# Designed miniproteins, single chains, continued (4), part 6

Each design is a single chain, and the fold is of that chain. pLDDT is the mean over its residues in the fold that is shown.

## One batch from the design tools (miniprotein)

Design m12189
Fold by ESMFold2-Fast:
Structure m12189 (fold): chain A 72 residues (1-72)
Amino acid sequence: SLVEKVRQALREIYKKLGITEEEYDELLRRVALGDPEAAEKYREIVQKNAEDILKKLRELLPEMKIEIFLPP
């Protein structure tokens, strides 16, 4: 499915960045608990990789707005 393709692309991006899916999930849990340091790190990771994520999403979802798939 399309969702599975997007998920696979994100996993490849995480590996390229030298972070694991497990580490990313842990970071998101800390953000959900209101950890400001985790929130900053999360935003930095997403922003630094926005270009690579955008490129992958354009290839997979050319008709979709990329902004929908990135955190605010």
Scores: mean pLDDT 66

Design m12190
Fold by ESMFold2-Fast:
Structure m12190 (fold): chain A 56 residues (1-56)
Amino acid sequence: SDRDKTSSILIYLRGNGHLSDEEVRALSALPPAELLERLTKLADQYNVPKSITERT
């Protein structure tokens, strides 16, 4: 689901030091659709594995 994809990308980016706790908080304040779009762009930028972005 989009929620699972969003959570997986966010956890990866935070865990690998690409996002600070403050940035995570700011992103979490976005509407779900905007959050997914933003995280998808960040996933492409930081070469997040497809196994994470394809989670259902």
Scores: mean pLDDT 77

Design m12191
Fold by ESMFold2-Fast:
Structure m12191 (fold): chain A 58 residues (1-58)
Amino acid sequence: MLYRAKKDYTAKSSLELSFKEGDILEVLEEVGEHWVVAKNLKTGEVGFVPKSLLEEIK
């Protein structure tokens, strides 16, 4: 499912994904209530992302 980043985020570890506001991310897996594994479609990078920073594209 495709999501839009609500704000810029800088990865705090090598497992996390950095992105900019407006980047489109494909959610690959939900990990608990607060995190997802996502792919940034602009960079092709995959990592953990805070779910609260993503808005679903309908």
Scores: mean pLDDT 82

Design m12192
Fold by ESMFold2-Fast:
Structure m12192 (fold): chain A 70 residues (1-70)
Amino acid sequence: SEEEKLKKEAHKLHLEIVEIEADMREGKISKEEANKKIKELTKKLVELLKKIGREEDAEELEKDIEELLA
């Protein structure tokens, strides 16, 4: 179903964020570059969560992005 596809995409985005954090820890990417990519992926994840009706999770992630920008 559409909802199942969107949930799988959300899971993939979450895994990409984890991989970027691991790459930063291993020195493959700078902290600045990692933070930039995490912000971009988190924005995509927020949009996706809104589409599948997970408004609470979307709001939580939006607050996390605001904290990273502050």
Scores: mean pLDDT 76

Design m12193
Fold by ESMFold2-Fast:
Structure m12193 (fold): chain A 70 residues (1-70)
Amino acid sequence: SHLERGLQLLAEGRWEEAAVHFRRAIAEDPDNAEAHYLLGVALYALGRTDEAERHFARAKELDPDFPAAR
């Protein structure tokens, strides 16, 4: 799955490639809280903090157990 592939790339520090796979996971399931959270993590690592915060907020909206944007 795109989520699984993104997680592998994230673990390797390949933030840009991980973000591509998380965006694809969101395109297939827009309500996937985990995909939004992990895209936020990748974007934060890339210094795209405003975009990361939007995805963290969306993840928390979809699943309140996810942490809020910083």
Scores: mean pLDDT 84

Design m12194
Fold by ESMFold2-Fast:
Structure m12194 (fold): chain A 79 residues (1-79)
Amino acid sequence: TDGQRALDMVQVLKEQVEAGALSPQAVRGGAEAAAELAIRAPDVQPAVYDGLLEIAEISSPEQREAALAAAERVREAAA
């Protein structure tokens, strides 16, 4: 489902950011894709939002901006 894919994508993205494996561009692409999936799956929006905020917290400044922008899109969809 789109919701499960969004959750899986956030988990993989978090693991790869923790490992230092992703460029800021890759974080942007992954975070945006996860947000788009979550917007179509309201039941997972809170979990995806929290996951994107966690990614932002562990990210470099450039990666953090991308993760926060994606989190904001999920928050707006949930409102």
Scores: mean pLDDT 83

Design m12195
Fold by ESMFold2-Fast:
Structure m12195 (fold): chain A 57 residues (1-57)
Amino acid sequence: VSEKDLEAEIHLAMARMHLALGMPEKAIEHAEKAIELGEGKIKEEAEEVLKEAKERL
C-alpha cells in the first residue's frame, strides 16, 4: 500500500464523517482530495461521496 493510498483512505473517511455531520462543503473538500490521491476502488468510492455531497448543497 502506497502512502498516497493511505492518505486517500483517510480523506475518504473524513469526507464521509463530514457528510454525516451535515457539512457537505467540507465533505466535498475531502472527497476531492481522496479522488486526487486515490486509485481504483478508493477513487470510485470517493467520487460517489462527492456526488452525494454535491446533491446535499
Scores: mean pLDDT 83

Design m12196
Fold by ESMFold2-Fast:
Structure m12196 (fold): chain A 64 residues (1-64)
Amino acid sequence: ADSLIKRGKELIKKGEELVKKGREMLAKATTQEEITRAIGTILRGVGLIVEGELLIRKGRELAQ
């Protein structure tokens, strides 16, 4: 369904923004805790990108 494709694109955009923010946090990190938080933010972003890509794929499969 087209709604799944739209939602998938929105999740990818949010995920890319989180990855960017996490990378900026990592560049500024000076403590182990700050490094861990930055990596966690990047991983959350990657998770949203993967979920978004899965929704786009499912939306395309349902359109056939």
Scores: mean pLDDT 84

Design m12197
Fold by ESMFold2-Fast:
Structure m12197 (fold): chain A 100 residues (1-100)
Amino acid sequence: MVYLVTFHITAEGVSAAEVEAFLREVAARIRERFGDQVVDIGYHVVDDTHAVLQVVLEAASEEEAERLAEEIRRIIEEVARERNIRFRLEVEVLRLPAPA
């Protein structure tokens, strides 16, 4: 089954360019760690304080999708720590309909 995991990121004290570099590194690490389970990944920097990271995952269940979302959250926290970025995170998991 296919799930869309959306991470709403509120960053503190950084530029939009730094947020974009941060998200690019996060996306690279997600693809490296979960390659076969990642259908698509994208991010959008809304402004210097807000960004959205979306990961389309193939998972056997909602529980597995939520587990993968938690692992991705840990990657986000690790990269933010390495870059000295303070942030807040909100996570949404949505099951995508099967293509008809």
Scores: mean pLDDT 82

Design m12198
Fold by ESMFold2-Fast:
Order: structure tokens, then C-alpha cells, then sequence
Structure m12198 (fold): chain A 50 residues (1-50)
């Protein structure tokens, strides 16, 4: 579970950094997304959110 969640969070951060967000901005957006949609929300949901 933890490794899967960690890898998912890293992919979400990488996507935001590729889009031009800073590491700090990417971290905040991912944290806000997880608070709203939960840790089990898929990358596809995140890609639609951002």
C-alpha cells in the first residue's frame, strides 16, 4: 500500500512540475487533491482535476 501511494504521489508531482509548477506548488496541489478525493483516487481523476 505505502509504496503504491508514494509512487502515485510522485507521479502527480512530476506531472505538475512538467506543467510548470514549482515543487512547493506541486506538493500543495497534490495534498489538497488527496484531502478532497482521498488517497485511493486514481491518476486519471487527478489528470482531470489539474
Amino acid sequence: MDIVIKNRIQKMKDLLIKKGYSEEEAKKIVEDFIKEFGERAGFGTFDTYV
Scores: mean pLDDT 73

Design m12199
Fold by ESMFold2-Fast:
Structure m12199 (fold): chain A 64 residues (1-64)
Amino acid sequence: MLSVVELAALNLRAAGALLDVRLFPDDEAARAAARAVIDELLATGDPKLEALAEEMRAELAALE
C-alpha cells in the first residue's frame, strides 16, 4: 500500500514528465523519462495509478 506522500510524489513526477514531453516533444530524454514514470506507476499495482499510466501512454502516442 502506498503512503499519501508516495502517491503525491508519483502524481507530481507524472505531471512533470508530461509537461516536459509537451514542451520538448523532440527530446528523446524527456520521452524516455516519461516512459520510466509509466513503468513505475504500473509497478505499484494501484488501479488509480494504472489509469494515470494509461492516460500518459495515450498522450505520448498522440505526440508521436
Scores: mean pLDDT 79

Design m12200
Fold by ESMFold2-Fast:
Structure m12200 (fold): chain A 66 residues (1-66)
Amino acid sequence: ASDEELQAASEAVGKGDAAARLEALRRIAERDVEGAAEGAVAAAGDDPRANRANARALAEALLAAP
């Protein structure tokens, strides 16, 4: 995974487009599980509701990863 992929995942998750964030997280998760987690955390910031939503999206992406 690249910094650009992490940034894309972070932006997608932060903007609330569920389809886009899942796709971005899937791409990172299949190559770099740690990077996907970092992207989700960065997008959530200090909002606990966003953090829960991002954790769920990450879990779904990881389950879909090969």
Scores: mean pLDDT 59

Design m12201
Fold by ESMFold2-Fast:
Structure m12201 (fold): chain A 58 residues (1-58)
Amino acid sequence: SLLEEAKELLKEAIKAGKEGKVDKAQELSLKVLDIMSQLSEEDRKEINDLGSKLSQTL
């Protein structure tokens, strides 16, 4: 599903960021944003909440 793809890409983006792979993290984050534009409002909120929580565990 699009929601699951966005979650996987978000996890990879944060992981890449933690590893110092800034360009890859940015590319993956842009992919997540593109998918989010196609998701329901509730699914977008779920992705945003997940991203906020994962970013705190840098």
Scores: mean pLDDT 79

Design m12203
Fold by ESMFold2-Fast:
Structure m12203 (fold): chain A 68 residues (1-68)
Amino acid sequence: AEEHNAKGVEYFKAGKLDEARGHYLKALAEDPNYAEALLNLGKVYEAQGELAQAAGLRARARALDPTL
């Protein structure tokens, strides 16, 4: 899960949003409660204009880890 999250961060920084999304989804397939991956996936949706879906992902991430 952590490896896929880290790879997603690399792609997100490179502006490769679809590839970043794919890696965050792989991280969440391994650990559905991976709060950082949920938050990062939310950032991808926000960058793609999917604001409602981004807000839902951020809320779920913070419910799992209030320090986010």
Scores: mean pLDDT 82

Design m12204
Fold by ESMFold2-Fast:
Structure m12204 (fold): chain A 58 residues (1-58)
Amino acid sequence: SSSTQDEGSKLIQEAVSAGKAGDIKKAEEYAKKAGEVFGSEKTGKVIEKAAKKLAEKS
């Protein structure tokens, strides 16, 4: 597995954890970093939306 996949997965988990904690700003930061690591702005936006939905349901 590539270093990119490992780093991106960690950032996705951090974004989700921040979202569940209600820290929307941190969730957005981690989601953006994950998108940058995967080289896809669309991927970062999808992660951001998922994390925000978790915060809204808390």
Scores: mean pLDDT 76

Design m12205
Fold by ESMFold2-Fast:
Structure m12205 (fold): chain A 81 residues (1-81)
Amino acid sequence: GLFYTGLGRSYYKQGKYDEAIKWLEKAAEQGDARAYVELGKLYYDQGKFDEAIEWYKKAIDINPNNTLAKKLLEEVEKQKK
């Protein structure tokens, strides 16, 4: 899981969003909550707030103590209003 999340993050930093999403989705399929947070950020950056909210909620479902995901979810919900 960690390898795919790292690879996806590397593509994101390079501006290769399609490759980033592909590898982050593979990491998310393996239950890596960090991949869910990174996918949420990618969708937020694209203005896809509903998708960003879904990914942050999935991260919280896996780890209810994920304070970063909770903070990012609140920020997206404020932006959508």
Scores: mean pLDDT 81

Design m12206
Fold by ESMFold2-Fast:
Structure m12206 (fold): chain A 95 residues (1-95)
Amino acid sequence: SEEEREKALKLIQKIFEEGLAVRQAILDGNEEQAKREIERLIKLVKEYIKVESDPALKKQVADDVINFLNWLKEVASPEVQKLLDEAIKEIEKLK
């Protein structure tokens, strides 16, 4: 429906903003904040997957988030890399 499409688009925006928050926490070296932001990102992706009806868009958004988290592993501490790996596995299960 149009309402579900509007909700899906707003969730994509929130996912983008939360992705930037994850990146910022990692760059700040704040592992506790990175964990909280990663948990929020996973929650938003799960909500998006429930609302989006287009399987191709579900896969594209999930893949884009996974690719972004893999890129962040290059600058993350070993503890945050583990959290990112767990997040990637959880998002892959949603595809």
Scores: mean pLDDT 89

Design m12207
Fold by ESMFold2-Fast:
Structure m12207 (fold): chain A 60 residues (1-60)
Amino acid sequence: SELTSLYVATMILATALDFLGRREEAERLRQKAHEAAKNNDIEGLKAVVDEASRLVDEAE
């Protein structure tokens, strides 16, 4: 499903942030993604993926 794909994408990006030394941002994004997924909030989860992608890009 779209929800599952977005959740997985967030987890991958959060892992990348951990690798880049941004552990606090990674944990925050995982928490946001978990809450959005629990509430079936696809738009909220899309926003989390966008934020995670931006943070990864900013780190490199």
Scores: mean pLDDT 84

Design m12208
Fold by ESMFold2-Fast:
Structure m12208 (fold): chain A 83 residues (1-83)
Amino acid sequence: GDEQLKEAGKYASEGVELAKKGKNDEAAKKLKKAKDYLVKASSKEQGEKATKYMDIAIEKAKKGDYQGAEFYAQKAFDIAKKG
């Protein structure tokens, strides 16, 4: 639903900002919370696609690749909005 998408967007944004600051573990935790909300917000098909991209974003954040984290988090969110 809309509330779960809103929460997912909030946590994804917080995660990307933490990744930009080099707080990689905190960024990954926020992106994982965004993933949990995307699962609740999306249809099964769109949720499965969105969570695959969010998993990539989490791994990029852990490695200090904040640009990759931002790109894949945005891609996950764009997919989730369609479901």
Scores: mean pLDDT 83

Design m12209
Fold by ESMFold2-Fast:
Structure m12209 (fold): chain A 55 residues (1-55)
Amino acid sequence: AELDQYLELLKRVAEDLANELLEEGKKDPSTREVYEKSAKAILERTKKLIEEMKK
C-alpha cells in the first residue's frame, strides 16, 4: 500500500538523522550524551507517529 511506503520512508529518514546525531556526538565527549538523547527521542517520536498513522 502507498501508506506503507511513506511510513517506511519516514522511518528511514528518522534513522538517518539519528545516525548523523550519533556521529556528531562521537566528535566531542562533552556533547555525546545530548546527541544520544536527541537521537533516541527522534526514533521514539517517529515510532509513535507511525503507530498513530496506522490507526
Scores: mean pLDDT 81

Design m12210
Fold by ESMFold2-Fast:
Structure m12210 (fold): chain A 70 residues (1-70)
Amino acid sequence: MSVLEKTEEKIEEIKKLAEESGNENFKEAVKDLEKMYEKAKKGSKKEQEETLKRAEIALEKLKEYLKEKE
């Protein structure tokens, strides 16, 4: 699986969890992450890897939040 494919999957998961949470802060974070992802598609492998790492951090934070809630 490519770095871009992994990043896309992480962003889609974050979007679903943000919608389920009803939390506007997570929805804004998703918009920023999508913007970074669009730039990374045209960027270097390093830019793509940095975007993936940021998506992974955001996903972990959101999953922890939701698991603590219920």
Scores: mean pLDDT 78

Design m12211
Fold by ESMFold2-Fast:
Structure m12211 (fold): chain A 65 residues (1-65)
Amino acid sequence: SAAAEAGAKAAEAAGAGDAEKARQYGLSSNVPRAARWAERAAEAAEAGDVERATLYGAMSNLAGS
């Protein structure tokens, strides 16, 4: 689905440290839970917390599935 695809892209972007792309993909998700995790992943990436960004990105992908 489009929501699952957006969540997966948001997780990938967050894992790569691309906070801006992670936010954009998260916002395009129709699954509020996936979008919320993508937003948190972007915030963590912006703060330089790569471990949390990766974790939240994975949660976004899982929620979007």
Scores: mean pLDDT 68

Design m12213
Fold by ESMFold2-Fast:
Structure m12213 (fold): chain A 115 residues (1-115)
Amino acid sequence: ALHVPKAVSVTLEEVLEEKVFKIDEETSLVLTVDTPAGWTMGVKAEMGEDEVKITFGKAKDPSAPAGPSSGTAIIRRENGKPVVTVSSAVLTPETGEAVKTTGPATAGVGESVSG
């Protein structure tokens, strides 16, 4: 069974901790999110049927530094194997340049996904 919060916003400190999503009775996916120093990221997790959608974006705190422009990770189970699809864009404020890391990423059972 999927055991995730239906809607959660977290601060930078909580994002630096591992997030564990239980895909089925014997399979768990660990999500680790790396955020550049001085950034604040909002993470929202939404549970769907056989799917967990994780949305990344700028935190609601208007005084916080600009976070990633936006991103989405979708975790689904295919033939008993968890599949993660990630689409994200990250801005690096220290360099003043936008670095985009976009593309589908697939992770197998027991793998960790870092962003």
Scores: mean pLDDT 45

Design m12214
Fold by ESMFold2-Fast:
Structure m12214 (fold): chain A 82 residues (1-82)
Amino acid sequence: SLPKLEGVSPEAQEEAERLFKEAKEIADDLIARGYSPGAAITAVAMRLLALSVPFSERLGISDEELKALLKAIIDYLEKEYG
């Protein structure tokens, strides 16, 4: 599970945990297709960055909070698959 982020609302934390589960599922699918863990994590990170604006708008979070959230997700994927 994702660690709790400081200053993030419970709703934002729950959304982040759901997004983390989806990100992990995408990474697992890419690895099953023969991509390296590093390539899978990179692809997930790029997709999360592409969705960053609508994600922050949906959750009402700041750019600083969004960056911390994305970093937490990427760090956890790296720890899980590295």
Scores: mean pLDDT 72

Design m12215
Fold by ESMFold2-Fast:
Structure m12215 (fold): chain A 85 residues (1-85)
Amino acid sequence: SHMAEREQEIQDKIADALQNQDKEAVLEILRELVENAASATINQFRLAVGAAKYLGVEPAVVEEMQRAVRAGDRDRFAALLREIL
């Protein structure tokens, strides 16, 4: 479906940016996720946790992000993501 294709495209962009160690691309994708938090998927947030680890975010903040993902709390995740950008 077109929705699944769109979800996969964002996931692929995050994976490619991490594979290439492109910090600027990672930051741009994370900013897009913050701006579109209401429509972002939990799977995209899981990938963003990996991106936060790559960026050297403190383990305590990463744990809070993981808790927000498990709870499905998009607002809390977006707030935590804004703090690190």
Scores: mean pLDDT 77

Design m12216
Fold by ESMFold2-Fast:
Structure m12216 (fold): chain A 86 residues (1-86)
Amino acid sequence: MIRIQVDVENEELLRQAVERIYEAIKKIGLDEVIKNKRVYVEDLETGKRYPIELTENTTVEDLIKQIKEYAKKNNRKVVELVLELD
């Protein structure tokens, strides 16, 4: 399992975290990650997990956008980005 706690307002650290997850997704296979919903944003306050929507066309920029939208919608500045490696 890869877990990265990130401040979504820190653009450089958010990008680095997303790029690390994206490279891991590519090594596992994008289809496998999509099928098993292996990528989540975890709310550090509630522990609730929210799946990231992935398609064959999803880019690093799309992942960054989804994470920022989640954080804004839920009034969170710090989230945990999780990739499950069963």
Scores: mean pLDDT 78

Design m12217
Fold by ESMFold2-Fast:
Structure m12217 (fold): chain A 61 residues (1-61)
Amino acid sequence: MDYVVIKLPKEKAGKFKEGDIVDTRTLSDFQLVNGESLLPLMRIEKIFFNDKYAYLVLVPP
């Protein structure tokens, strides 16, 4: 599956919803967890939260 996972502080992810198209160039305070690179626009397939972080599973739009 061609997907990328990014991790960012939970506080920075509250504005995102599954199904949203996100301009990845506007993202801050994130790191790649899985995948090679971000496309300029990606769709949020899934969001996972823990105590400190949100994990966004991103796929091509």
Scores: mean pLDDT 79

Design m12218
Fold by ESMFold2-Fast:
Structure m12218 (fold): chain A 83 residues (1-83)
Amino acid sequence: MEEEIKKYEEEIAKNPTNAMAWLKLGEAYLRQGDFEKAIEAYEKMIALNPNLSEAYENLGQAFEKQNKYERAKEYFKKADELS
């Protein structure tokens, strides 16, 4: 897991506009249980590509795992709107 995170960090360092690297970094943090860092990575991805429904879906899941259900609901709704 740490190796995956490091790999994606290196990709982002070389190309900070690589939205897929930000998505993968967020997913790795989510699996690790680091929900705050996952959210930050997904927010970076959305800043680069605001129409990616997957990023909003993953944000919803991360907030849900933090028991922030109202925030999760907002992001799930946004993901549905973009689908």
Scores: mean pLDDT 81

Design m12219
Fold by ESMFold2-Fast:
Structure m12219 (fold): chain A 58 residues (1-58)
Amino acid sequence: MEEADKLVEEGERAREEGNYLEAAKKYEEAGILYGSAGDLESAMKAFEKAQEALREAK
């Protein structure tokens, strides 16, 4: 899942920069791609990271 893996990396980078809304967006996009490919475990993990990033965003 090249594209979804890159979105997770971009989300991690955005989170390290303190851009939590951007991180959440990237994680959500990754989750959608993983889910569409039938990788439900990776999709769930990506959505969990998106929710965590949204919780940190103020």
Scores: mean pLDDT 82

Design m12220
Fold by ESMFold2-Fast:
Order: structure tokens, then C-alpha cells, then sequence
Structure m12220 (fold): chain A 63 residues (1-63)
């Protein structure tokens, strides 16, 4: 019943991610991420860097 659990499920659904990929986004939100890491992840997921940044921000706020 945490906001983080809800955010994880929403990000997973919106971006079509595996549980492992969502855990990586949660780690990036918790520890911080460089622009290069955001760009690399966006490329791997087939989404824009803006989308990854938005997902990290949502996870960070709801953590």
C-alpha cells in the first residue's frame, strides 16, 4: 500500500517494462542518475529520454 508500489505498477504498465527494469528505475530515482545513464536506458527501452526522466521523477516523488 505504498505510493512507491503504485508508481512502480504505473511506470511498468505505461512503458511496458519487466519487473527488473522497474527496479532499475527505482534504483536510479533513489541514487540519482546521470544524463548518459538516462539516455542509455531510454535507448534500451525504445522510449525518449524525457519519458525516462519523467518516470524517475514520479518514482522519486512517490518513494
Amino acid sequence: MSGLELARRLVQRELGLSEEQVEELVRMAREGATRAQIEELARRLGVSPRTVSGAIEALRVLA
Scores: mean pLDDT 77

Design m12221
Fold by ESMFold2-Fast:
Structure m12221 (fold): chain A 57 residues (1-57)
Amino acid sequence: SAEELRKLAEEFREKAKQYREEAAKTKDPIDRQILEGVAALLEGVAAFLEKKAEELE
């Protein structure tokens, strides 16, 4: 359902926020880049889920 997709998108956005916070605390530039990359991917999936939810409404 659209509601379940929006809820899943919110969960992915919250996880992305956590990864960005960890990236900010990370001293290793490679680890930081990986954490930021994971956050960007989660944000992309959340955007896709939000768009799919709109199509179902």
Scores: mean pLDDT 88

Design m12222
Fold by ESMFold2-Fast:
Structure m12222 (fold): chain A 96 residues (1-96)
Amino acid sequence: SGAEDARAAGEAARRAAEAAAEAEGAKGAAAGAAAAVAAAGAAQSAELAGASPEAAEAAWEAANAAGLAAVSGDAEAARRGGEEAREAALAAADDA
């Protein structure tokens, strides 16, 4: 179930990143914040699934990148960070 939780969190991060890329103005800021939260969730789930220290580190780096992009208002960068967080969570789930 830990690996399934990490995969589900990664998918949620991807969906939030897509929503951030499509949103504008005040909706863009809210969607970017949601993408950052989802990315952090993916990283956390990967760590809890028993990912290796290296995989967990990569997941948190991707989540931090998504968070910085969201704060900057760059929806495209927030989307990329969300996709990277998803890939890192999936890799961590495979390591678990």
Scores: mean pLDDT 70

Design m12223
Fold by ESMFold2-Fast:
Structure m12223 (fold): chain A 61 residues (1-61)
Amino acid sequence: MPSEEDILRALGDMYVALGNLFKSRGDNELAAEQYRKAAELYRKAGDEERAEEALKKAEEL
């Protein structure tokens, strides 16, 4: 069975994908919001590396 951490990482991945979609459409504010949500989910999962990557994506917009 997936752990709570596995579920949180999967949700983070979904928010990164959603952020990428908004970025491709030029919706940079919505993209940044999704990346920040992904970062918080990755931190809750204990995945600080992915959290930093998601925050970097938000800051580059």
Scores: mean pLDDT 84

Design m12224
Fold by ESMFold2-Fast:
Structure m12224 (fold): chain A 65 residues (1-65)
Amino acid sequence: SLEELEKQLENAEKGLKEAIENKDESTLRAVLHELKELLKQIKDPKLKKRAEELIEEAERALSSL
């Protein structure tokens, strides 16, 4: 459901922020993979944009390690 996807994105965002703070490359890669899989399942334009933004943030964080 849309509500479950929103909750999964919120959890992924929290995990992403913690991984960035800890400079945890393994967790960053895991979160990036999860976000890309979620993006494939999202049809709602608003959630799709949010997932894309989080993917960009994760990729940027990995590039700065």
Scores: mean pLDDT 86

Design m12226
Fold by ESMFold2-Fast:
Structure m12226 (fold): chain A 69 residues (1-69)
Amino acid sequence: KEKAIELLQKAIEALKAGNTVEAFRYLYEALSLADKEAQELLRKAIESLMKGNYDEAIELLKKAIEVLK
């Protein structure tokens, strides 16, 4: 759980810096470590990123972090 939260925080930082490639790398690593509820939020965040909705993706990642607590 702790490692998944760390990866999601790094993904948010990468997105804010415009580094989409690093963000996707962190998201896929976190997805493999997350529980089912957090995985659903991560899938929605990835979909938002593919559509170019960065702000929506960041909000979904913040919700995933809250679920992983």
Scores: mean pLDDT 81

